Designed miniproteins, single chains. Designs and how they scored, part 76

Each design is a single chain, and the fold is of that chain. pLDDT is the mean over its residues in the fold that is shown.

## One batch from the design tools (miniprotein)

Design m2632
Fold by ESMFold2-Fast:
Structure m2632 (fold): chain A 60 residues (1-60)
Amino acid sequence: MTKEELKELAREAIKEALEKGYSRTFAINVATQKLLEKYPDLTLDEAHRIAVEALEELEK
């Protein structure tokens, strides 16, 4: 699995949460959980970092 694929999945989760009116913090948590569910070999720290990076890139 590539870092880009992980970021794309995180971006989709973040967009969905924000579109539903949830906060940035909640969106990051949803993306982190989705990454861990789909890729259980990721650590919580790695998944959270990817979710944060995806949100930052989405806000450019």
Scores: mean pLDDT 81

Design m2633
Fold by ESMFold2-Fast:
Structure m2633 (fold): chain A 81 residues (1-81)
Amino acid sequence: SELDELLKAIEDLIAQLRAQLPSLPPELQKVVEEFIKRLEEIIAAAREENLSVAEVRERFAKVYRETQKEVAEKLKELTGE
């Protein structure tokens, strides 16, 4: 189903993020670990609450935007810019 394909894509993203973690600065590792946790929560909610594709996409978009902001703020702290 479209939902199963979307959840598989999110699971594949989680696997890729976990593979990249050791290459990141420790401060960014914490942000990415929290991102992974939030993605896992979306997958769990989709399976437990029977979320639609639209609801999963909306939750993903929100989490992604919040994570991008946190990464940008952390990079400013690390670079002094």
Scores: mean pLDDT 86

Design m2634
Fold by ESMFold2-Fast:
Structure m2634 (fold): chain A 57 residues (1-57)
Amino acid sequence: DLYERYRAAIRQALADHDAMFGPAPPAYFASPSDEGLTPEQVEALRRAIADVKAELA
């Protein structure tokens, strides 16, 4: 599933950032690029970001 793949990648990126640089700033979640993505990929990515942010809140 494209959504689950993006969700896993976002959580991994957050863990890597936290380990190297400390907690991710709010700007870390700003302005995801949809360049080169299909509409389905854009929907999955935005949903994954929103859900990960909700889980961290």
Scores: mean pLDDT 65

Design m2635
Fold by ESMFold2-Fast:
Structure m2635 (fold): chain A 73 residues (1-73)
Amino acid sequence: SIEERKKIIEELAKKYGAEIVELSDRSVKVRADTEEKVKKFGKELERKGLLKTVAIFQGPDGRWLGVFAEPSS
């Protein structure tokens, strides 16, 4: 279910040291102090078939952002 997917995403974010900035039914945006933390989180999302990586980039504050979503048809 969508709610179970959200819970798994929240648990994975906590496990890999990523802060959830935004969580919707079809996407998540996270922030972390290193690129490696965001990448590990994203790899686990993809491995579990939950979401796919859209973008990973560094923000103006030096922190790393990751955007993950369901593929658009």
Scores: mean pLDDT 84

Design m2636
Fold by ESMFold2-Fast:
Structure m2636 (fold): chain A 79 residues (1-79)
Amino acid sequence: EEVATISEIIELVEKGDLEAALRALENRKKALEEKAKKLGEKTPEEEELLALYDEAIEALRKGDAEAALEHLKKAAEVA
């Protein structure tokens, strides 16, 4: 299954489709975790991305689109 880019997830949030954004971000987080598990380690950048994804996921679950966008934009800078 094709993993959405951070930019695509940002576009979903900006359009108000928070459910689609949440699903896409959860899929992206899972893909990064599975990659790290196969390699047996996480890079500092991957650990920072996972933390930002968790904060964005929490914001989306609360319906806080502004907070979600802030965390997603930071994640885009790291990625």
Scores: mean pLDDT 81

Design m2637
Fold by ESMFold2-Fast:
Structure m2637 (fold): chain A 78 residues (1-78)
Amino acid sequence: GREASLFAFSAEVAEAAGFEEVAAAFRKLAQNPPTDASPVPALDLTLEAADLAKQGREEEARRAAERALSVAKQLEAA
């Protein structure tokens, strides 16, 4: 569904930014997306992390990536 596509897109964004653990987590969610959870918060955090990394704001990018990973792990557990 559309949710799977958004998780797959989040994985691609994370991979391009060098956040391999985040990318791996979102690839798992893309293969088995949760029924009742929006992919939007996870995507938003991933886009924030990628944008911060592009700006050279490495510390802030890491914190955003950690938040994205936390959300992805919560969705996997649901």
Scores: mean pLDDT 80

Design m2638
Fold by ESMFold2-Fast:
Structure m2638 (fold): chain A 65 residues (1-65)
Amino acid sequence: SEIQEMEDKINEFKAETEQRAAELDAKGNKSEAERLRNDGAAQVKAMEEYLTKLKEKEEIKAKVK
């Protein structure tokens, strides 16, 4: 389902962002790691908002008015 795909994408994006940020931190690029985490958090928030809208749409689709 589109909802499941979006949830999976959010989880993968969070994991990938943290992994990449950890690599930057390990290389001594702490400021870049922090920026990546902050930018990633903003992106996750936008995706979570879209996911909420998808869930609302599926609920409407399943419910007889």
Scores: mean pLDDT 81

Design m2639
Fold by ESMFold2-Fast:
Structure m2639 (fold): chain A 62 residues (1-62)
Amino acid sequence: DLEKKLKEIKEKSPEETKKLIEETLSRPDFNEEDIKDILEVFEIIEKRKKEGEEERLKKELE
């Protein structure tokens, strides 16, 4: 269910993304397109976070 995915993403997301999700959910006309946009933004943020963490760990081990 897309709503469950949004809630999970909201908990894991940065505060800026949480605000976007909350704003979208509060709209009476939100739909699957809005959810897809949020998911796409989340994927980008998650990927960047993982890359940053990995790079930091690599430097720490060196």
Scores: mean pLDDT 68

Design m2640
Fold by ESMFold2-Fast:
Order: sequence, then C-alpha cells, then structure tokens
Structure m2640 (fold): chain A 94 residues (1-94)
Amino acid sequence: SPPVISDEEKLEMIREEAIKLAKEKLGLSEEEAEKFAEAIVKGYEMLAKGVSAEEVEEYFLEVLGLTKEEVEEIVAAPNEEEAIEILKKAFEKR
C-alpha cells in the first residue's frame, strides 16, 4: 500500500494542479499562476481549519481581484469547463 500522504504533501499537490490549471486552461503567466495557486492553497488550508466558506470566498475576492458576482457565476456553473471559462473571462477583464 502507498504511504499515507501528509497534509503538507496534499497542499503541494493542490498547488501543482492549480498552477497547471492556471497556465494550461486560464492562460495565466508564470507570476499570475503562482498567485492563483497560493490563493487556492490558502483557501484549502482555511477550510481545513474550519474557516467558513463565506470567509474563504471573501479571501478569494480580495486576493484574486474577483467580484462577488463572478464568484457566484463560477459556483453556479453547471460543469467544470463552464466554471473555467467564467474564471478565464474574469481574469482577462482585469
């Protein structure tokens, strides 16, 4: 059986996937992809520590420069592909 993955290793995996998503699907630069990944990892850590979803959403609004309406459109998206398209358009506006 594979060894138990530590919380630190799980966060690193989430970070790597977020960078890949940001570069390959969102078209972000290296610097923008790093900021996106840092925000995603922080949001995950906050949720794991029992911080409310509302506070995590507020953190994403502040750090990623998203509006509340853009976040609501992303979470209301019927599938991942549409959520990614909304997020990409939001980043292209700023």
Scores: mean pLDDT 75

Design m2641
Fold by ESMFold2-Fast:
Structure m2641 (fold): chain A 88 residues (1-88)
Amino acid sequence: MSPLERAEKLIEEMIKNKASPEEIKERLLELLERMVAEGLSPEEIRRVAILALGKIHEYAETLDEETRNEYLAMANEFAAHVGAVIAA
């Protein structure tokens, strides 16, 4: 399974199970750490992150404004962490 397929499946399963922003962040950070350990390029890591962020934003738009803002805040934290990892 490609890194993109793994990320998509992980996000879709978490959304289906109504995972909290904290749970999604934890699982995505685990995936990010694994991708770095597997030697993925910064470009590949960025592509996976864009896919994951897109899925989170799509889900957030289905939620009320307060809950949506919590998911978007988590998405911003994840994006910042990805940026730090690929800059290293």
Scores: mean pLDDT 83

Design m2642
Fold by ESMFold2-Fast:
Structure m2642 (fold): chain A 74 residues (1-74)
Amino acid sequence: SAGVPGGNAMKAEDLTEEVVEEWVARVRASLDALGVDAATRERILAAYRAHLTTMLTKSSVEAGAAANAAIAAV
């Protein structure tokens, strides 16, 4: 199973990077299966990494906002 043992200094960015790499690996496999060349694949994967990182960062902010809203709503 894809799982990492807990570290003593777990940082949100480290967890985000691991999740991003897992998703990127799936996309890479799909692009390879489609016969996409290395240069095009690198461009797509770079854009996808940037997009995923942004989405995960926004999701973290959104989760914090949702938690605060839930507390405020009582």
Scores: mean pLDDT 67

Design m2643
Fold by ESMFold2-Fast:
Formats: structure tokens, C-alpha cells, sequence
Structure m2643 (fold): chain A 87 residues (1-87)
């Protein structure tokens, strides 16, 4: 499913952010945002909500990993998480 592909992409990202430039990380976050938008329009609300909660958990883990090495990107990810929580 599209949700499963997005979650696998996020797990890969979480395991590889330490090897990536700030620009590479931002591109992946933009891609995840676009994937979530498509899911919000095509999937049932309950499935979307479960996907968003898993994405938030993984984004929080990524932001924590980046907090010491790239605090600006970590803050941008935390802002994205807050936007997702408020929808």
C-alpha cells in the first residue's frame, strides 16, 4: 500500500539521516509531506490518522537524532510535526 511505502521510506530515512546533508534531509521531508497529502485524499480517515501517528513518531525520532548535529533541521521537522498534530 502507499502507506506502507511511506512508512518504509521514513524508517530508511531514520536509519540514514546521520549520513545526509541538510538539503537531502529537507528533500525527503518534503516528499513525505506530499505522500501524506495524497493519503489524506485517497484513504479512509481512520487509516490516515494511524499513518499520521506513525509518521509523527518517526519524525520525532529523526529530530532527536539531529538535535546535536543539525538543530535547525531538527526544529523544522518539529514544526512539521506540530502542523500534522493540528490537522
Amino acid sequence: SEIDRMIEHMRWLANNVDKMTPLQIRVHIISIGAELYVISRTEPRDDYNKAVNEVITLLDQIAEKLSQTNPEVAQQIRQFVEQLRNE
Scores: mean pLDDT 85

Design m2644
Fold by ESMFold2-Fast:
Structure m2644 (fold): chain A 88 residues (1-88)
Amino acid sequence: SSEELSEGLREGAEWVAELLLKYAEETEEGEELDPKQRVELETTVTFAMLAYGLAKNPELAEKLLKEMVEKYPPSKEVLRELAENLLG
């Protein structure tokens, strides 16, 4: 149902936001992302949210986020902003 879908998306968003905030606390250095890298990161965040919340696959969600953060190491500010955007 649409209610189950909404609940899954909320749970996924909350979990991804928490993991992004954890990455922010662990990040000593990071780069300001260009607009293309930012879109790729935001897309990966969305897929991770769907993987956790809807597919119920936390291992896939974590892998997607970790690979993206390793590919384009974002600053603490970028990670925190993404987490805040997920929570509203």
Scores: mean pLDDT 80

Design m2645
Fold by ESMFold2-Fast:
Structure m2645 (fold): chain A 68 residues (1-68)
Amino acid sequence: SMEAQKAAILRFGALLARHLSRDPRLSREQILAGVLAVVEDAARKHGFSPEETAALLAEVRRLVEEVV
């Protein structure tokens, strides 16, 4: 389901942000940009609409701000 795919992408985004935050060479801005790029690609490949993708990216941005 799309709900399950959204939940999986959000969890993956959080885990990726946490993993990247362990590299002292990466800035918060670089981590955020990298996570958002991967999430956008995943949403596109799973057939999310532009509106659904924008909403998902906004939610991932909020989640990354809490983790990083």
Scores: mean pLDDT 82

Design m2646
Fold by ESMFold2-Fast:
Structure m2646 (fold): chain A 96 residues (1-96)
Amino acid sequence: MTQSTQAYMQGDTAYNQGDLDSAIQYYQQSLDLSPDPNSRISIGSLMNLGDVYYDQGDYDRAIQYYSLARQRAILSGDTLSADVSQQRIDDIRRQM
């Protein structure tokens, strides 16, 4: 397992336990350790950062992370992650 993948999994564990602050730290660490910003792990970390900030009520930051995840997903040909990220952005904007 790469250090980037390990940090991503630690982020998922923290998020599932409701530890949002630790989840943010681990997902950010996963991004920092990733050699490829367009990788599945990097896109996943960006999407999960969007989810964590959404759960905290920080909608502006959630949109920023989902937008970046969408951009990276488009560049990598990951249509599913791009579509999910756009759906999250649209849902938040309807609430603003």
Scores: mean pLDDT 87

Design m2647
Fold by ESMFold2-Fast:
Structure m2647 (fold): chain A 85 residues (1-85)
Amino acid sequence: MNTEDVVTKAIPYKGLGLLPVGTYENAVVTMADGSKVATRDLKPGDVLKIIVDGKEVEVKVVSVTPSYIALDREFPNGTEVILPS
């Protein structure tokens, strides 16, 4: 098991789910195809695997900044989201 799983609290914003990742400068996430990508190398249109409420779901990346990843799915404020490494 990887020790670098990103665990964050989602923020709803204009139909997007913002995931704060500023504390995870070197984090690696799992793509829908099972490949591993550094958070900084994510691009709009990439599809990620995330875990929300114990369920693995696939979500599309809309934008990436050093401080957050914006997903095409809105979550209630404070929803815990895990991005597996």
Scores: mean pLDDT 78

Design m2648
Fold by ESMFold2-Fast:
Structure m2648 (fold): chain A 58 residues (1-58)
Amino acid sequence: AAALSAAATAVGAPIPPANAEALVAAVESGVLSREELATGLRQRGVPEADARAIAALL
């Protein structure tokens, strides 16, 4: 959650806290890959370039 929030601040992407926490938890537990995280962020309204940048920072 903290790492995703810092990454979102760095790229200026608006990520809802509840969605961010769920996605980070899924990546940390191994259920979701970084590519799937980027896709999930894009589906939640984050631009593709920003979603990829955020996923790369985790």
Scores: mean pLDDT 66

Design m2649
Fold by ESMFold2-Fast:
Structure m2649 (fold): chain A 94 residues (1-94)
Amino acid sequence: MEELKELIRKAVEEVRKRTGDPRAAYIAGLALEKAVELLKQGKSPEEAFREAVEDVRRYLVEKEGLSQEEVDRMIAEIEPLLRKAVEEAYKLLK
């Protein structure tokens, strides 16, 4: 349990460091928490990543009022770090 929390914390910190954007870091944290939940439910890393990204996209459009263009841009910035973190979380759960 602690190892997964630490993985999420470090991934969020890395996003903040690379982008300089606290909002990108926050969004990465939300997506990773959702992806970890899906991995615990038995989903593959690819499925967990895809569904987590979809949830975050929905949240940003419906709750934050961002355009699809802005959401796609923000997701593109975090995608490489998010994919890596999801794969690392899967290895910890296996």
Scores: mean pLDDT 80

Design m2650
Fold by ESMFold2-Fast:
Structure m2650 (fold): chain A 63 residues (1-63)
Amino acid sequence: TEAVRLRRELGESMTPVVEEVLPLNSRLHRLDVEGRTDPELRAQLERVSEEVNERIRELEERE
């Protein structure tokens, strides 16, 4: 399956984990809504996103 599709599906199944990280997501959302940019926060979230994508890739390979 496509990585985008798998990522979304896995994200939904990991709802409890998302809830634990909700404050971080809320901050990113607030910045977007307010039209503001925070380079440090963006860099931090990019690293987290890369880690998540790496985990998804590992799961994809394990079948």
Scores: mean pLDDT 61

Design m2651
Fold by ESMFold2-Fast:
Structure m2651 (fold): chain A 60 residues (1-60)
Amino acid sequence: MEAEIEKLIDEVVELSRTSTPEERSDAIFQLGLELKKKGYSDEQITEAVTRISQRILEQQ
């Protein structure tokens, strides 16, 4: 479960290197929807989105 979330986080963070800020925001939103469809909890979804945002910001 967490390994799947980590792979998705890594994918979105990598996409942020080649995407505009708006495309990145859309990718994060889509990730949230996919995780919800897969049965992850709101807490797990929030953590994944937060980790993506933090990793991107920490690289700046």
Scores: mean pLDDT 75

Design m2652
Fold by ESMFold2-Fast:
Structure m2652 (fold): chain A 96 residues (1-96)
Amino acid sequence: MSIEALDEPPEEFMEMIEEPIRRFEERLREAIENKDVERLEEIVREAIEELERIEREYFEKHPELPEEERELIRRTVEVIKRVLKGLLENVKKALE
């Protein structure tokens, strides 16, 4: 039963990224609608930097965090970063 085997990052970490992600999603949507590739690149960079800052702050706040949970957080951040980079690449190709 695959759904019961899904490991999720700590809820507190997910709550810390939810609001920033929502704000960046709105900004990304506006840049895509305006076909502003330069603005999209800036927003993606800022979003990646914010995610990396939140990850760093969370680890500093929770130095006793088990390695399994740190790995889940790192994997979650890397997946989101890949999605953002993929979105940028796809939009750039569509506008070429």
Scores: mean pLDDT 78

Design m2653
Fold by ESMFold2-Fast:
Structure m2653 (fold): chain A 100 residues (1-100)
Amino acid sequence: MKKEAIEAGYNAAMAILNAYLAKGADPEEALRLAEQALRAVREAAEAYLKALGDPEAARIAAEELRAAKEALEEAKPSLPPEAQAVVDEAIAVIEEALAA
């Protein structure tokens, strides 16, 4: 496994974990967890972009980003409006990276 694919996978998993934890949290904690998910998404997207020169690593990293996007979309309806806005930004980061 290439380091960029591993880095994308780790950070995508962190985004998924934080999204799930945010669903059961109070508004302040949900916002904090959503912000952590956004940071993880940004790191995963950067790792994916660095992997673009390796088709196998890029494919794996893209798959991890899509999994994170699905988790964020599923969590969003359960979150307060402030956290939903952060999740929307995280989804946009994933979509922009995958369009590259």
Scores: mean pLDDT 86

Design m2654
Fold by ESMFold2-Fast:
Structure m2654 (fold): chain A 74 residues (1-74)
Amino acid sequence: MKDEKIKQLKDQAGEKIRQAIEAIIAGDVDSAKKLVEEILKIAKQLKELGADDLAETLENVAKSLLEKIEKKAA
């Protein structure tokens, strides 16, 4: 069902957000960037399923994480 897939994608995004934060704290810029790309892919899938609000929330989180990565890379 659509709702089950949305829940699964939301849970996966939450785990990847945690891993991205840990990678940023550890200074692992390459791993953090890869995790942000995976979060953005999940956001796109959520938007395709009609979960636009969740997709927008994840896109905003990904943007915030990218800003933190750029600050660490400078």
Scores: mean pLDDT 83

Design m2655
Fold by ESMFold2-Fast:
Structure m2655 (fold): chain A 82 residues (1-82)
Amino acid sequence: ALSEEEKEELEYLDKIAEIIAKKEGFSEEELEALKKYLHGIFYLGLGRYEKALEYFEEALKLNPEFDKTIPKLIERAKELLA
């Protein structure tokens, strides 16, 4: 289960994603991909590489063209797990 602090940070990132999506005219699927991407960045920053990898893979499945850096971030997370 996620800690209360982790949930609050993820909810904050979701609000940021919603603001960006509204400004840029994102679809619901593009918004969901952005949320997953930001969650991945959050967990990468915490050194929780397995969770970061999971979120990056989910973001890429929702929008494989969303960000050219996602595949590189996935590879980095895998290297840090080794």
Scores: mean pLDDT 76

Design m2656
Fold by ESMFold2-Fast:
Parts: structure tokens; C-alpha cells; sequence
Structure m2656 (fold): chain A 63 residues (1-63)
């Protein structure tokens, strides 16, 4: 659950900043280092698989 919440924070931050570093920092600050690390790994995998976060269906499949 915390990893899923961290992943949502990472998605939202990446959409606003375009930065994986800022996404990781925001997720770690809110849900802790382990949840943030797992969230950023999921975000990187989402970007690798779908190439975008604009497709809500693609994002939903990874959550």
C-alpha cells in the first residue's frame, strides 16, 4: 500500500518536473526510503514499457 502511494507521488512529481530525481526525492520524503526506491523502480519500468505517463490505461496496468 505505501509503495503504491509512493508510486503515485513519483508519477505526479515526474509529470510536474520531468525529473526522476525529484520524483524519487518526493516519494522517499513522504513514504520512506524503501517505498520511494520501489516506487521509482516502478516509474522507470512504466516509462520503459509505455514511454509515457499520459495514457491512464498504461499507468493503471502497472499499479
Amino acid sequence: SDVKKAYQVAIDTYKKTGSLEEAKKAAEEKYGKEAGEQAIRRLEETLKTFGTLDDKEAVRKVL
Scores: mean pLDDT 74

Design m2657
Fold by ESMFold2-Fast:
Structure m2657 (fold): chain A 83 residues (1-83)
Amino acid sequence: SAAIEEKEKEALEIQKEVEEWLEKTKDKEALEKLEEFAKEKEKELEEEQKTITAADRDKYIEKLVEIAKEMKKILEEIEEEKK
């Protein structure tokens, strides 16, 4: 349980970083890319959630962390493109 709590916290921290960047920058291209990515992943998560059991909770949390990391990577790629 502690390990899963730590993964949930990691996902929330990454999500907060993404939100803080978006609030400061409000870059339209970044917003559009993240919005499209978020919609795609939200649909995937909803489909998985329909079949998830208590035993699969760890996999679900790990997927949330991966999604958060991918969102951060998209932002980093957009920032590098501007350099």
Scores: mean pLDDT 70

Design m2658
Fold by ESMFold2-Fast:
Structure m2658 (fold): chain A 74 residues (1-74)
Amino acid sequence: MEAEIEKLIKQIENAKTMDELYKLAAQLQALLDQMAAQGADWSTLKALVAKAQKAIAKALKKLGYEDQVSKLSV
């Protein structure tokens, strides 16, 4: 699970379009939800969410949509 999430975070940082970013963010949220359902430690989930949010913020800034950072959540 964590390895798949780390892979998605790297893909998010390299997203070239908003559509790609939204698809990757949705996949990441699904994996995080699955980890939570399987009883993953909350501190681990919190750390992964923080990494994901940083990656999304960087991608949005690169694409020129910095103002949309607050609209995307995982």
Scores: mean pLDDT 74

Design m2659
Fold by ESMFold2-Fast:
Structure m2659 (fold): chain A 95 residues (1-95)
Amino acid sequence: SKEEMKEKVKKVYELQLEAEELRLEKHAPLVDPDDVEETRKLVREQLEKWLEQQLKLIDEGKLDLVEEQMKALVNRAKHDPNVPQEILDKLEEIV
């Protein structure tokens, strides 16, 4: 259903935010603090835009496209060594 897909997308969005914050924390000691904050802002804006786009597709009834995009996201995360296993396991459980 649309409601179930929206809940899944929101959970995936929250896990992506968590993964990006952990990535920033890991690299923060190696870069300028102003550059870290700018990166955080850009990443959050990109993820919010992604969430809005997925919710719009769900409202338009394009559930198959949203499901395909979420599966592609999980596949990409599986090959990213910077994504913690705990986050990957949660993504696989949701998608």
Scores: mean pLDDT 83

Design m2660
Fold by ESMFold2-Fast:
Structure m2660 (fold): chain A 88 residues (1-88)
Amino acid sequence: PLVDAGREELKERLRKEIEEFKEKYGREELARMVAAAYELAEPESELERRARAIALAGRGEEAPVPEEELEAATERLEEMEKEILEEE
């Protein structure tokens, strides 16, 4: 069906992007980006979400990702990869 075809295409695109990102920047960097994205998803309001995005962009050195959050982000990344690959 058309819906299934669109879903499969999206999953394949995400899989390719994840693989390319890992090859270019490494798994740790991808996990760090996932952690930053999850932090932005937690805000109570759109204004707070924008403020956090600006703060992260303003801190040019690195995203504020503690080692504990990096481990959790790595685990989430692995779950995301398994979900996408398992769908394939």
Scores: mean pLDDT 54

Design m2661
Fold by ESMFold2-Fast:
Structure m2661 (fold): chain A 60 residues (1-60)
Amino acid sequence: STEEMRRVAAEIEELLLAGREVPGELLDRARDLAESSPENAAIWTEAMERLTARAAEREA
């Protein structure tokens, strides 16, 4: 399950960094996985923090 959380988080991060829309189903999956365990929640939080930092550095 942590492997799936990492994969889903990475897919969402890639889409957002590419300036693409994230499918609702993928966001729902990430939310469900994050809510399933503290480990998954930590993985998701770290991915979102990383994304926020990178978005600030990304060129328009």
Scores: mean pLDDT 76

Design m2662
Fold by ESMFold2-Fast:
Structure m2662 (fold): chain A 96 residues (1-96)
Amino acid sequence: MLDDLIRQNQQNPDSGLYTTIGAYYLTQKRYDDAIYYFQQSIDLDPNNSVSWTVLGVAYLKQRRYDRSIYYSQRSLDIDPDNTIAQDTLQQSQQLL
């Protein structure tokens, strides 16, 4: 349950668990909540390319293409083979 995941993360913060909580909010179309948790993930582990990738996706869903481009590029700086980040970057650039 989401509440259990949030409680677990408060007791023992983990970058992957923050990403999981954020991804759940993303599926609920709660983009501001998703962004909050993905940002916490990056603050804890700035090399977690997945968290940079899903921040790009969340900003794309909010039609904030400038932010989506920024986070997708950062994801690709860490993991250039990330196809989700590549696709997100291309879509955001076309819609700008």
Scores: mean pLDDT 82

Design m2663
Fold by ESMFold2-Fast:
Structure m2663 (fold): chain A 102 residues (1-102)
Amino acid sequence: SVMKQLFEQNEQVNRLREELKKAMEDKYKELEQKYGKDVADDAVFHAISRLLARRLPDSPAAQLALAVSETVMENLRRHDPELAETIEKLAREIEREALEKL
């Protein structure tokens, strides 16, 4: 049924999100210590949102997470472009390290 398929897709998003959070735990602590909690939170959120959307391209929930993350980053680029570049760079590093641990 359509409802069963949607439930299974949402379960896949939740499982992958938790797996990614676990893979990023050590890197998050490192970034929190070096850059502070807000930068670490933003970088990890952006990295998770991008990886979810890439791994689950047909998931509306995963695509919505990416759209939210991209909107936040666009607003940040207008307000603080240097901070936005820092978060983008850190998110790319988090993505690479998480994929190596999966």
Scores: mean pLDDT 82

Design m2664
Fold by ESMFold2-Fast:
Structure m2664 (fold): chain A 81 residues (1-81)
Amino acid sequence: SANEEENRKLVEETIEWLREQARRSESGGVRVFLEWAIEELRRYAEEYASKKSAEEVRKMLESVKQVADDVEAEAKRRAAA
């Protein structure tokens, strides 16, 4: 369906963003976390892309991006201490 296609596209765009964040991170711990998050998003798309609204998926993906930013910021704080 159009909704499933939109949801899969939203997840794929977020996975691409997470891959770029992982490449730019100087923290091995952040890279491992982001690789795990990418795998979880792939599973989410397979299970839920046909079952969730685009609005629900966007909200979830924004939360994932926020967590990724927070984890990177924490790693930078620890490296600076």
Scores: mean pLDDT 87

Design m2665
Fold by ESMFold2-Fast:
Structure m2665 (fold): chain A 59 residues (1-59)
Amino acid sequence: GKGAQSLIEEGQRILEEAGDNKDAISLAQQAIKLAQLGDLGTARLYLEGARYLLEQQKK
C-alpha cells in the first residue's frame, strides 16, 4: 500500500482540481487529516469518494 505522504499528495492534487466543488474539497481535506494521523485505509476511501465526485462534475 502507499504510505501517508503519497495519500497526502493525492489529496492536495484533488484540492487543486476541485475548484468550487465543496463536497470533493471536504472529502480531500478529511483524507489528508486521516493520512497525517496514520489512518491510511479511511484516507484512501475518502480520496476515492472525492475522485468520484470530480468525475461526476465533468459530466
Scores: mean pLDDT 82

Design m2666
Fold by ESMFold2-Fast:
Structure m2666 (fold): chain A 85 residues (1-85)
Amino acid sequence: LQQAIDALRQRFEALRAEYDAVRDKLSDRERAVLEELLRRAEEYIQLAEQALAQGNSEEAMHHLILAQFELVSASAELLVTERRA
C-alpha cells in the first residue's frame, strides 16, 4: 500500500509539472478546473498517507482510490485542453 501511495504522489507531481508547463496557454476557466482537480487529488493523497501512518489500511485504500480518480480526471482534462490549445 505504501508503494501505491508513493507511486500516486509521483504521478501527481509529474502531472502538476505538466500543467505548469502549459498554464500560460490555458483560459482562466481551464486553470480553475485543473487547479481544483489537482487540489482534491493532493488532499486525498495526504489523507491516504495519514490513514496508513495510523495503521488504518482500509481507510488509506479508500482515499487512494479517490485520489486516483481525481488524478485520472485531471489528466484527461489536461489532455483535452492541450490538444485544443
Scores: mean pLDDT 81

Design m2667
Fold by ESMFold2-Fast:
Structure m2667 (fold): chain A 88 residues (1-88)
Amino acid sequence: SFKEEQLEALEELYRRGLPREAVDLLLFVAKRMQELKRKAEEGTPREELVAEGRKLAPEIQAMIARAEASTEGISEEELEEAKEEILE
């Protein structure tokens, strides 16, 4: 399921020593996606779901910027290694 897949990815990144800020970003996205899915299942109108998604965009962008800043201290090689283990 979506939640299980995202939690597994998060746990693997944590195991690889990904910064807390990057893990927080992924957790935030996972929780918000789960919340939107739940609202859709509860019959929330599509227009309201779209508005909620638009509201998430600036928050996600801000968290990405913070995660990028926190990962500047981590070598590109370490980040590539973590991504390779999870995505490939």
Scores: mean pLDDT 64

